# Designed miniproteins, single chains, continued (5), part 97

Each design is a single chain, and the fold is of that chain. pLDDT is the mean over its residues in the fold that is shown.

## One batch from the design tools (miniprotein)

Design m19581
Fold by ESMFold2-Fast:
Structure m19581 (fold): chain A 61 residues (1-61)
Amino acid sequence: SALLERALEHAGKSAEEVAAALDLPVDPATLAEAVRNIEAANGLPVTGVLTPEVIELLFAE
Protein backbone atom coordinates (compact mmCIF):
# COMPACT_ATOMS: atom_id res chain seq x y z
CA SER A 1 0.00 0.00 0.00
CA ALA A 2 2.83 2.46 0.82
CA LEU A 3 4.48 1.75 -2.55
CA LEU A 4 1.16 2.23 -4.36
CA GLU A 5 0.58 5.55 -2.55
CA ARG A 6 4.08 6.80 -3.47
CA ALA A 7 3.64 5.77 -7.12
CA LEU A 8 0.29 7.62 -7.32
CA GLU A 9 1.84 10.72 -5.71
CA HIS A 10 4.84 10.59 -8.08
CA ALA A 11 2.56 10.37 -11.14
CA GLY A 12 0.18 13.05 -9.82
CA LYS A 13 -2.79 10.66 -9.83
CA SER A 14 -5.16 9.67 -7.03
CA ALA A 15 -6.25 6.11 -6.24
CA GLU A 16 -9.81 7.21 -7.10
CA GLU A 17 -8.73 8.42 -10.58
CA VAL A 18 -7.01 5.10 -11.29
CA ALA A 19 -9.96 3.08 -9.94
CA ALA A 20 -12.37 5.17 -12.05
CA ALA A 21 -10.26 4.58 -15.20
CA LEU A 22 -10.37 0.81 -14.50
CA ASP A 23 -14.07 0.93 -13.45
CA LEU A 24 -13.17 -0.70 -10.12
CA PRO A 25 -13.62 0.00 -6.39
CA VAL A 26 -10.78 1.96 -4.73
CA ASP A 27 -9.65 -0.89 -2.44
CA PRO A 28 -5.91 -1.68 -2.72
CA ALA A 29 -6.35 -5.45 -3.32
CA THR A 30 -8.66 -5.03 -6.35
CA LEU A 31 -6.48 -2.24 -7.75
CA ALA A 32 -3.29 -4.33 -7.36
CA GLU A 33 -4.93 -7.27 -9.18
CA ALA A 34 -5.97 -4.99 -12.07
CA VAL A 35 -2.40 -3.61 -12.22
CA ARG A 36 -0.99 -7.16 -12.48
CA ASN A 37 -3.37 -7.89 -15.37
CA ILE A 38 -2.30 -4.70 -17.19
CA GLU A 39 1.39 -5.51 -16.63
CA ALA A 40 0.94 -9.06 -18.00
CA ALA A 41 -1.05 -7.81 -21.03
CA ASN A 42 1.69 -5.26 -21.88
CA GLY A 43 4.69 -7.57 -21.35
CA LEU A 44 5.87 -5.75 -18.20
CA PRO A 45 7.18 -7.49 -15.05
CA VAL A 46 4.12 -8.53 -13.01
CA THR A 47 4.60 -6.75 -9.67
CA GLY A 48 1.10 -5.48 -8.81
CA VAL A 49 2.68 -2.11 -7.95
CA LEU A 50 1.15 0.93 -9.66
CA THR A 51 4.32 2.41 -11.20
CA PRO A 52 4.48 5.61 -13.30
CA GLU A 53 4.87 3.37 -16.39
CA VAL A 54 1.60 1.52 -15.60
CA ILE A 55 -0.19 4.83 -14.92
CA GLU A 56 1.04 6.19 -18.28
CA LEU A 57 -0.30 3.05 -20.01
CA LEU A 58 -3.73 3.57 -18.39
CA PHE A 59 -3.91 7.26 -19.37
CA ALA A 60 -1.99 7.23 -22.71
CA GLU A 61 -5.30 7.17 -24.64
Scores: mean pLDDT 65

Design m19582
Fold by ESMFold2-Fast:
Structure m19582 (fold): chain A 87 residues (1-87)
Amino acid sequence: MEEAERAIEEIREFGERAAEEARKLSPQDAGVLAGIAIGEIRGRAERTARELRERYGISEEVVKRLLEAAEEIAREIWERASEHMAA
């Protein structure tokens, strides 16, 4: 499913940029940026999932994969920010 794969790639690229930017900030600001980035990642995944359901019907397996990938990316961003805050 090209649309879901593209969305996952775009979310991953966004997450990597957010993680790099957070690394340049103070620990407190890194935490704030990570929270904002996680919210945006989840928002993008939810919007794409809704579009996939509306356009392609009940592709629940593809939707689950997209949402799971977004949550994994969000967790990785939070872990990187948490390490920076704890250091």
Scores: mean pLDDT 77

Design m19583
Fold by ESMFold2-Fast:
Structure m19583 (fold): chain A 74 residues (1-74)
Amino acid sequence: MSVEEELELLKATYDNVLRLYKLGKITPEQAIAVLERIKAALESLKAAHPEYQAEFDELIARVDKAIEELKKEL
């Protein structure tokens, strides 16, 4: 899988987990757990591929904001 394909997959996973949470299909704890894994994967890819830094930073910022908002529900 290319870095671009991995970024696309992580974006899709991010969108999916927020959708499932909004539909009441997963708990805030489950959503946070998935978002933390997405963030870890993004930070690893960013370290290996600095040429995609802007795209990774944008998604990391969105993930961080989502985690903080979900933590308010705990």
Scores: mean pLDDT 85

Design m19584
Fold by ESMFold2-Fast:
Parts: structure tokens; sequence; C-alpha cells
Structure m19584 (fold): chain A 68 residues (1-68)
């Protein structure tokens, strides 16, 4: 969508778990690696990634490099 305000404000809306997933995503970790680090399933990580991208107004995980 064409509606996006500020990535920093969107990051503040993340849950604690979503912030943990985001931390590893910006470090280039895969969903599998994040699942191993956080002791959750890869499918759970994928769900968190989808939620994070929606909250940040991003199209895909590659755009995390374009936000703070």
Amino acid sequence: GSFAFAAGDAVASLTERERQVLYWLVRGKTNKEIGEILFISESTVKSHVSSILRKLGLRDRAELALVR
C-alpha cells in the first residue's frame, strides 16, 4: 500500500518477540537460524516476519536494510 508514515514509529508498535525476530533479521539471519536462536519453530518465525513487515509497512524482508 501507499500508506506508510515512519519506520521508527512502526518498530515501537512491535511486540517483544517481534523485536527479537527483527534484531536477527537485520543481521541477515534466515528464518531457520532465528528459530534456532529463539527456540521456536521456523514457521513461527515466518509468521512473526510477516507481522513485522506489515507493521513496518515493508514489502519484503530485504527492505529491512532501508529502515533503522
Scores: mean pLDDT 72

Design m19585
Fold by ESMFold2-Fast:
Structure m19585 (fold): chain A 65 residues (1-65)
Amino acid sequence: EKSLRELINELIALELRKIGIEYELEKLKKEGGDEEEIKKLEKELEELEKEIEELEKELKELEAK
């Protein structure tokens, strides 16, 4: 299993990636971007959310004693 520090570092990396995708999505929606690009980013965001949830679950399990 990953150490607490490794899980935290991966969580930070995923959170930063999520922020980047959210920023791109907001910009595309405001500027009238391509619907296909918007859908692709929304799908990537959904998958990132699931990865973050799994990592948070691992972190919580490690902390639960």
Scores: mean pLDDT 79

Design m19588
Fold by ESMFold2-Fast:
Structure m19588 (fold): chain A 81 residues (1-81)
Amino acid sequence: MEALVEAAERAVADARAALARLEAEHPDLPEAQRAALRAALAALEAELAAIKAAANEEEAKAKLAALQAKAAELQALLATV
C-alpha cells in the first residue's frame, strides 16, 4: 500500500511543480488554458485522496492507474502552452 501512495504523491507533486513553473514562465497564459490546467491538477489531487482512502491494495492500484492517466492528460495540456 505505502509504495502505491508514495508513487501517487510523487506524481501529484511533480504535476504541481510543473504547473507552478509554467505559470511563472507564462504569467500572461490565457485564462481558459490556466483554468484547464488547474482543473486537471485538482483531478489528480482528488485521485490521490481516493488512493489514501482505499480499502485494499487492489482498489489503490486501480485508482493509481486512473491518476497516472490524468497525469498524462495534464502533461499533454502543459505541452500545448
Scores: mean pLDDT 80

Design m19589
Fold by ESMFold2-Fast:
Structure m19589 (fold): chain A 88 residues (1-88)
Amino acid sequence: MEELVEKIKKKLEEEGFETSDVVYNEEKDQAIFGVYYEGDLVADVIIDFKNNTIKIITPSGTVYTFDSLEDALEKIKKIVEKLKKLAE
């Protein structure tokens, strides 16, 4: 459980994102943390160990579900690019 969370956080940090402290929900078998880019919250991440999925929640409240870390990372990058475009 912790190893997967640490791997995902490290991968996000390698891509230039900052991550919050992890909140573990044992009843739902989930780990939850925020993802930041240049100080701005860009997504909430829910790692669902029961279903082996990664959920990305956008600032608009839209939920995306992935079974691949690579696909989840690509979605976060697209969210950041959209937020940058809206700020211009």
Scores: mean pLDDT 77

Design m19590
Fold by ESMFold2-Fast:
Structure m19590 (fold): chain A 70 residues (1-70)
Amino acid sequence: DDKKIKDLEKKSKELEEKAKELGKQYKEATEKAKEDPSFRPQAEQLGKEYGRLKLESENLKNKADELKEK
């Protein structure tokens, strides 16, 4: 069980790190889109992917917390 908790926390941290990288790209694309509207589709796509990874990371953290409550 402790091993499962550690595995979930590790996966959560990996997804959080990926989300941070996508968040930077999303912010950069959003700034570019303010000057050039042709970047809006790229910014929207990055925003959706960033949100997805954030939710997955949170779900894994929640599962780890549930296992700790046993």
Scores: mean pLDDT 81

Design m19591
Fold by ESMFold2-Fast:
Structure m19591 (fold): chain A 64 residues (1-64)
Amino acid sequence: APVRTRLPRDREAALAGLRRLVEPGAVVRIVGETQSVEFPARPEDAEEVAEGAALGGAGLEVLR
């Protein structure tokens, strides 16, 4: 079963979490107020994903 890890809402802490947990085959989930979106994790996108979630007030989760 996939292990779900919720990341902190602080941009720097979320970025550190993404850098630690995002590996090939992982899925990132962005959790908004009314919807959530899942996409394949790419380590090169970690900074953009962390910044976008922080600006949008969205939660981040990693599924492995």
Scores: mean pLDDT 75

Design m19592
Fold by ESMFold2-Fast:
Structure m19592 (fold): chain A 73 residues (1-73)
Amino acid sequence: EEEAEKAVNEVLEEGARVARELAERGASLDEIKRAVEETVRRKAEEAGLSERDKAVALQMGLREAEALAEDRE
């Protein structure tokens, strides 16, 4: 479980990085959310996360994307 938490955090860091890059480029909220969702899904699959941990990573990644886009409104 400790290792799974670390893997989830690493997936989230990648998602946050993509979200920040797109937000800095002036991408729309829909574009940011789509890119974060795709990045988190791919990274979670590659890391071999359980279905539950994939869901957690996706939820948290989308929340970060929404927070970044909300600051731009």
Scores: mean pLDDT 76

Design m19593
Fold by ESMFold2-Fast:
Structure m19593 (fold): chain A 82 residues (1-82)
Amino acid sequence: MPAAEDLVAEAVDAALAGDDEAAARAMREALRLSLPGLEVSDELARRMARAAARAREAAAAGDEAAKDAALAELVRAVREAL
């Protein structure tokens, strides 16, 4: 549980820094720990990491519309993986 949360934070920080490869890798590992047996492509993992990073950035800026849009994208990516 704590390790998966740390990996999600790592994925968000990597996405905010523009390191899409590191963001996808961290997100895939977080998903493996949280949802064993879920197979996620690098592209889908990148989409999840970027959406989470955008939601965090929008929340920090007080942009509720952008936050809601980013969270909706994250939910769609998760649903595609299920």
Scores: mean pLDDT 80

Design m19594
Fold by ESMFold2-Fast:
Structure m19594 (fold): chain A 55 residues (1-55)
Amino acid sequence: SLEEKIRELERKIRELERYLAENPDLDELIKKLYEISISSSRLLAERLREKLRAQ
C-alpha cells in the first residue's frame, strides 16, 4: 500500500540521517551522496503522501 511505502521511505530516511550524525568524519563526497539519497527519498515520500491524500 501507499502508506506502507511511505513508512518504509521515512524509516530509511531516519536511518540515513542517523548514519550521517554518527559518522562526522565521513568523506565529503560520500556525505554528499547520502544527502542526495535523503533528499530524493524525501521528495518521493512527499509525492506518495500527496497521492494518498488525493484518494
Scores: mean pLDDT 85

Design m19596
Fold by ESMFold2-Fast:
Structure m19596 (fold): chain A 68 residues (1-68)
Amino acid sequence: GAAAEAALEAAKEEIERLLVRGHIEGLSMDEMRARLEARFGVTLPPLAPDTTPRDLMELVMAELRRRM
């Protein structure tokens, strides 16, 4: 429904902000993963060495969609 769609859009925007912040702070992709897992209460699979910030965002969004 509209509420779930709005929540997913808000989550996507927050993920993008956290990824930008993590990049500025010099965090690794694994450290950004841990921050996103803590913030959204999700558990992600082990990251591939070529994982991009976009890939990480898509993994979090998939977990959120599955839980809604």
Scores: mean pLDDT 82

Design m19597
Fold by ESMFold2-Fast:
Structure m19597 (fold): chain A 60 residues (1-60)
Amino acid sequence: MVKEIIDLIKKGASNEELKKYLNDENLAVRRIAAAGVDREWLEKEKDKLPKEVQEFIESR
C-alpha cells in the first residue's frame, strides 16, 4: 500500500527494508520506494531492479 511505504520512509527505513517494494506490482509503490532509497545504493543495484525503476533513475 502507498500509505505503508510512505510511513516506512518517514520512520527512516533502511535501503534493504525498502528493496522489496522496488519489485511491487503497484507502479506508485515502486516509484515511492525508489525515491526513498539512497541514490548511490540505487545506482549500484540498478541492474537487479525492474526496468521502470532503472528509467526513473536515468530520467531525474
Scores: mean pLDDT 72

Design m19598
Fold by ESMFold2-Fast:
Structure m19598 (fold): chain A 60 residues (1-60)
Amino acid sequence: SMKREQLLQQSDSVDKLAERYRKQGEEKREQGDEETAKKLYQSSDALREESERLRKEAEE
């Protein structure tokens, strides 16, 4: 199904974006920017949840 393939591709893209946000958060934490780091970690977590939801939707 094209929809299944697209959902899996979207899930992968969102997961990769979550990883980038996490890495940026680590860099900001090292710079002492706790507030920005916290926001980036929260965004990363939200994106990971979205990636999981897309993956589960693709399985149905």
Scores: mean pLDDT 86

Design m19599
Fold by ESMFold2-Fast:
Structure m19599 (fold): chain A 84 residues (1-84)
Amino acid sequence: AAPVMTVTESIAGVESEEARKLAEELRDKLIAAAREAGAGSLTLLVSGDANARVGAEGSMGDAAVSSEELGRIAVRKLGGSRPP
């Protein structure tokens, strides 16, 4: 069974439909990666802009994790079956 994780998530700064879609995709990817990593909790802010650029910031468990680290976790855990 998939591990149960407490998730707090928000999306901010989304100015276009494309940015919103990318932000939602990034959110789902990061949540899945955090669950795979065995996180007991995840706080996540996903941001987008008018140029369809997206990023994320958050924390897992008791540690703050930068968007860069969350991105590395997502790539590491979700790689292998299909390239990004």
Scores: mean pLDDT 56

Design m19600
Fold by ESMFold2-Fast:
Structure m19600 (fold): chain A 61 residues (1-61)
Amino acid sequence: MMPKEEARREAERQIEAGEKALKEGNYINAAFLYLVASVLYDEAGDEEAAEEARKKALEAI
């Protein structure tokens, strides 16, 4: 199982990738990456960050 600290770091990487996809106009990819980040933040126990990532995913589409 992934340590919570590692899950949080990976979630941050997915957010960065999602922001790059959004800038490139790949809205579907951006939404997917933000959803992956939300799952990783949930795994890290960070419900607030997970909710923010879900909102970003919905706004991307």
Scores: mean pLDDT 83

Design m19601
Fold by ESMFold2-Fast:
Structure m19601 (fold): chain A 67 residues (1-67)
Amino acid sequence: SKEAEKLNKQGDEYFDKGDLDKALELYREALKLDPNFSGAYSNLSQIYLTKGDKEKAKEYFEKSEKL
């Protein structure tokens, strides 16, 4: 949906600024609107890698590949 894409882009802006918590919130909101949004799963994977949570990073990456 357009709304999910907009939230994902806002998440990208916060990620680029280093606000990982706000980026994570926005990517999760995008997935609530579009649970099959592969880009948002890929972005969540990158945030969890940056935070050192390798298990969650892998889970979200695998979800992005299946969609």
Scores: mean pLDDT 85

Design m19602
Fold by ESMFold2-Fast:
Formats: C-alpha cells, sequence, structure tokens
Structure m19602 (fold): chain A 94 residues (1-94)
C-alpha cells in the first residue's frame, strides 16, 4: 500500500533504482490500480537503461490514468532512448 510506495520514492531519491523497483512492485501487488507506482517503476527502469521494461510500465500507467502527462512524457523519452523517434512523436501528440 502507501508505505511500500513511499519507500520506493525514497529509494528513487537516493538513486537506488533496483530497491525502488522492489518497493513499487510491492505497491502494485497491494493496489493494481496505483498508476503512480507504475509510472515510477517505469522511471526506475528508464534510469537503469532498461527501456523495454520502462515502456511497458508507462503504457500500463496510461491505461489506468490516460491523463498522466508525466507517464506520457517519460514514455516518449523511453522511445527516444531506444532510437524510435517516430513512436516518441506519436506519444507526444496524444
Amino acid sequence: AMEDFRKGVKALKEGNYEEAIKYFKKAIEKDPNNWQAYTLLGYAYLKLGKYDEAIKWFEKALEINPKNETARQLLAEAYRKKGDFEKAEEVEKK
């Protein structure tokens, strides 16, 4: 629940991306509709250079909350990091 999410946020601030992933996954297990946890899980993967995982989790966050501008911007960034500039532009236009 919220405690696992908060621990994930603290780990992100410390640059402990693998620890952040652990806590955000626990948050999602307790609340599968926590789009914020999916967004930050994607961000942690993005920071580790795991762009395919980052894309997966940002897309999941947007399925739950389509108005999540942060997830949309980070999804476009993940596509740019993969060299998929066409998909990055498509994401930003939505």
Scores: mean pLDDT 87

Design m19603
Fold by ESMFold2-Fast:
Structure m19603 (fold): chain A 94 residues (1-94)
Amino acid sequence: MEKTIRLETPEDLERVRRWLEEMAKKAGAPAIEREVSLDDEVRIKETQVAPDLKATVVEVRRPDQPWIQVATFLEDLKTGEVRFVSPPVVLRLR
């Protein structure tokens, strides 16, 4: 599944931020903050890489910039364990 969210309001960012904080909490890892601006886009790509394993990639883009991967994590669908491939990140308004 792929979903793109444009950050038109602080409330749009708040939804993505809470979700990333929940994933970081499940992984038991401290998250680092990354700054984003209004009108930036967030893209969430979910791929089932094995019958019991889902990979999630989070990318951000400024309006005139290429997509940048900011977080990648794996979810074990049998155990509910979450593991980050890159350090966990939460998004903050600039």
Scores: mean pLDDT 74

Design m19604
Fold by ESMFold2-Fast:
Structure m19604 (fold): chain A 74 residues (1-74)
Amino acid sequence: SEDEKLLEEFRKKMEEVKEKAIKNNWSYDEFLREYAKVFKELADKATPEQRQKLAELLGKEVSEFIKELKKRKA
């Protein structure tokens, strides 16, 4: 389904951003900026229902990864 395709695309892009952020030691702000950009681009293509699911995934992934980035910056 289109729903599954969007979620899968978002997950792949999130994984790419995380890996790149870790490898390149991106700042907290740089990571958030890239994540926001990816989310916005996909959300523009999404239905309201799909957007809600994207927001759920974003919240979980960002929360956990930000915690890891904060540990590195400390």
Scores: mean pLDDT 75

Design m19605
Fold by ESMFold2-Fast:
Structure m19605 (fold): chain A 77 residues (1-77)
Amino acid sequence: MLDANLAGLRASIARHGALTEVAVEVSGLETPEQRRMAEAIIEAAGAAGVSHVELRVTLDAAGVPVFDVHTPDYTLA
């Protein structure tokens, strides 16, 4: 499940243009497996050369990971 969602995330990142910043938001980290999920996402973004995109990772009601790619237009302070 996570691997399939990581593939989708990588495809979304590759589909975007020139990115200059990457930020990842992950909530509900309670297990080592969930922590590895966050690390894998960060590694995948770095390996893809991504540097400007905000990634949001959430779980739906069935516990399925949902990955969203969003480009913010506000400055991170």
Scores: mean pLDDT 51

Design m19606
Fold by ESMFold2-Fast:
Formats: C-alpha cells, sequence, structure tokens
Structure m19606 (fold): chain A 55 residues (1-55)
C-alpha cells in the first residue's frame, strides 16, 4: 500500500543520507502501521522523514 511504500522510501533515504532524525520518523511511521494505527498518520510521518533526509 502507499504508506508501506513511503516508509520503505523514507528508511532508504534516511540511511543513504545518514540522518538519524529521519530514520526515527520512518521507524515511528512503521510502528503506527504495526500497531494497527491510522495509515494516513503513518504516511504523513514517512513523508516528513523523506523531506528531512534531503535537507
Amino acid sequence: DEAKRAIQRASLAALSTNNSEALKLALQAQDILDNGGDPQEALKLARQAIDLAYK
């Protein structure tokens, strides 16, 4: 799904840019999905992680 793909992109971006804050946000987004939370909230966090990784 879209949230899962965004989380994967966020994790890769954080790792490639060595950005620990971006990785933390990507992990929080994954935790939301793993605990049955709102996929839209997970997607929002993943997109924030991608943005932060490339700043």
Scores: mean pLDDT 82

Design m19607
Fold by ESMFold2-Fast:
Structure m19607 (fold): chain A 77 residues (1-77)
Amino acid sequence: SRSLEEIIERLKAALKDPSPVIRAIAAYELGKLGELAAVEPLVEALKDPSPIVRNAARVGLELMGSEEHMKKAEELL
């Protein structure tokens, strides 16, 4: 839906925030959504300079835990 697409785009924008706390929250929330469109931005967040953001991205990918989502993450790593 348009609402879900807007949420995903806002969370993707928040992953570029200067605050590592905001980027970590965005990564975790993308993982909670569990949408396939969240896999690519979460894989990029694994490369973030902040350890709290990298940990949030890892947890987010684990929350998505379907074989299909993990396969897509592997292709992007």
Scores: mean pLDDT 79

Design m19608
Fold by ESMFold2-Fast:
Structure m19608 (fold): chain A 79 residues (1-79)
Amino acid sequence: MKHLEEGKKLFEEGKYSEAAVHYAKAIRENPDDWEAWNNLGKAFQKQGDYATAIQMYEKALELNPDYEEAKKNLAEAKK
């Protein structure tokens, strides 16, 4: 199952909680997938959980320090 792609489809549909479940499954299968960590952060942020979103973005940046989208998302979530 392509959990990262399924999560993205659900996110585009506004189903943020369901998207987060699929992103979490993607991370369980590949914990170094910095895109999945960033997307999980976006899903939590859309649900108003900024604290968890910040942790997810920080994890994405630990895995890929040059990941520009995660840097922007982290800065936005901290405001």
Scores: mean pLDDT 87

Design m19609
Fold by ESMFold2-Fast:
Structure m19609 (fold): chain A 64 residues (1-64)
Amino acid sequence: MVGDLYRVVKDYTATRPDELSVKEGERLLVLREVDEEWLEVVSLETGRRGLVPKEYLEPAPEVA
């Protein structure tokens, strides 16, 4: 869901310029659900945004 906080479960390396490389444990805010497989996210640590496969992410238990 848009606005949800997610955590990276394993490292992902971007293969295209519109994708975001992320590391395990990184926290991402969902900006947009692109389709069933891809989310547009922003990193809370770096402020960078891009596409990440949903399978590399899990919902974070913390809210607020």
Scores: mean pLDDT 78

Design m19610
Fold by ESMFold2-Fast:
Structure m19610 (fold): chain A 60 residues (1-60)
Amino acid sequence: MKYYEVTKDIKGATEKELDLEKGEIVELLEEVSDAFWKVKSLKTGKEGIVPKEVLKEVKK
């Protein structure tokens, strides 16, 4: 599985998007488009769409 760290606080604009805090770890589920990925929050267990630009790969 691929994990990513959230680089800044974000709030979802729609019901399909996640609210995430800086430093939170998410699991990549699906690359929906070139700009947006579907991820699962490990903190809340919720799934949703986020801009991939706010994510950085966790190397461990």
Scores: mean pLDDT 77

Design m19611
Fold by ESMFold2-Fast:
Structure m19611 (fold): chain A 60 residues (1-60)
Amino acid sequence: MSPEEDESPEAVRAREELLEAKEKLAKAKTLEEILKAIGEVLRAIGDLWEVHLRRRREEA
């Protein structure tokens, strides 16, 4: 674990959103809720990945 204070607010928020989505998935009891939660998890992962890629570009 690297305590980098350079973490962007976007990255922090994306991590929190991922946690929330995982929690919703765990609490989901209906098929529709599960499907929606999976969609949110995938979106959060995509957003975090995009932030990571953009950060690499900004440094360049």
Scores: mean pLDDT 72

Design m19612
Fold by ESMFold2-Fast:
Structure m19612 (fold): chain A 62 residues (1-62)
Amino acid sequence: GPPPKVLSEEEMKELMREVGDLLLEVSEKVTEEILKLLDEISKNPSVEKLEELKELLKKIKE
């Protein structure tokens, strides 16, 4: 269903999987920085932050 503002469990799983997949394609140093960001997001989870991270990873992959 369309959640208004709260991060759904399904959205979290999907975004985390997509981020994890992108991390496999990133260099070790960048991966550590991104892992730190992910750790911060885990304390304050938000779809917008995860989407930002995903977009950043895509740019690095290029």
Scores: mean pLDDT 69

Design m19613
Fold by ESMFold2-Fast:
Structure m19613 (fold): chain A 107 residues (1-107)
Amino acid sequence: SLDERADALAAEMRAAQAAGKTYVRVESDDPEFAEELERALRESARGGAVGIYFKKITPEAKEALLEGARRVRDGVAPLAFAFDEITPEQGRALADALVAASRTPPA
């Protein structure tokens, strides 16, 4: 269930953080998009901790999340999210949260 997925994700994130490791994981019933988003986050962020689970996602939310992932800088403050469905509004809000939590590289 959603709660079991959220608990498992949070446990993995806590273990990785305790070990001083970067944690980026995206889980979904849409595995192709999950892999794409996880790859984008790993390419743009280092030393971050992001866990995302969702069953369903709209095309508009996919576009918003990938754009947000590309705007992430040098890691993300610990963020864990679990959704039944990511709506366009939730996708935009999550993208904004990822960007806001990202570290800015030195000028």
Scores: mean pLDDT 76

Design m19614
Fold by ESMFold2-Fast:
Structure m19614 (fold): chain A 69 residues (1-69)
Amino acid sequence: LAKELEEEHIALGGSPEGARRRAENMVATQPTVRETSERVKTAQSLDEQAAISQEAARRHQEERRRRAE
């Protein structure tokens, strides 16, 4: 999660302090991405994985559109 994003940033040559701040901001900004990843992991069939991904994308766009209003 946040720790993994932080480690990836460091692996790409970023500073530990910068990595932590960016990881925290990304987790706060994109919580639905994390939840979608967890749901996809638990899906047993390819059809279910596709349905979860499509539904998550649709929900994310609806939430963004609703917030814009």
Scores: mean pLDDT 60

Design m19615
Fold by ESMFold2-Fast:
Structure m19615 (fold): chain A 60 residues (1-60)
Amino acid sequence: SAGEKLYEEGLELKRRGDVDGALKLFEEVLKNYPELREKALEQMLEIAMEQLVEAVNAST
């Protein structure tokens, strides 16, 4: 499906370090493809938590 293609492209951008690009694709999947929303949300939350943990550790 088109949603699977977007999700796969998001994973590829994440692997290459394009976090902003990956988040845009996962957000599009989350909004438009309900069958993949949980997977997209999980990826988005994982990225957000990774960034937050790094910021908190750097600030302590």
Scores: mean pLDDT 81

Design m19616
Fold by ESMFold2-Fast:
Structure m19616 (fold): chain A 78 residues (1-78)
Amino acid sequence: SEIDKAVEDFEKDLKERYGIELTDEQKEALRELMRSGSIERVAELQERLNILLYKEMGDEEKASRIEKALEQRRAARK
C-alpha cells in the first residue's frame, strides 16, 4: 500500500535523523491518520504527527517549535 510505504519511510527518517523509533501502536495511528486525511496534504500531516510524537515523548520544546513554524506558515498566507 502507498500509505504503508509512506509510514515506513517516515519511520526510517525519524530513526535516522532524530533517533526516534515508533511503536507498533504509533505506526497504526499514523496509517489511520493518513488514510482519513488527504494524501495531497501529507507534508502538513507529517508535521502534525511529529508534534503528537514529541508531546508523547515529553519533548514539549520540540513540539512547540514545530507548532510555531506551522502557525507562522499559515499566517504568511493571510
Scores: mean pLDDT 70

Design m19617
Fold by ESMFold2-Fast:
Structure m19617 (fold): chain A 77 residues (1-77)
Amino acid sequence: SAAERRAQAERLVAEGNKAFAEKKYKQAVELFKEALSLDPDYAEAWRNLGKAYFKLGKVEEAEEYFQKAAALERAAA
């Protein structure tokens, strides 16, 4: 169900946040991407993916992901 996929995506984002805090940015990227495969409308996951890409020096991709997160947050408001 959509609720089950969202709950799994939230667990993956929590794991990605832990990896990010540990400076394991490539692992964080993979976890956030997995979360987004389950829930592509998860704005927080797009924002955190952007933060991880920024830490990896991928500034252009980071900006694209931040814009995606902002667009989803505006649509949800």
Scores: mean pLDDT 89

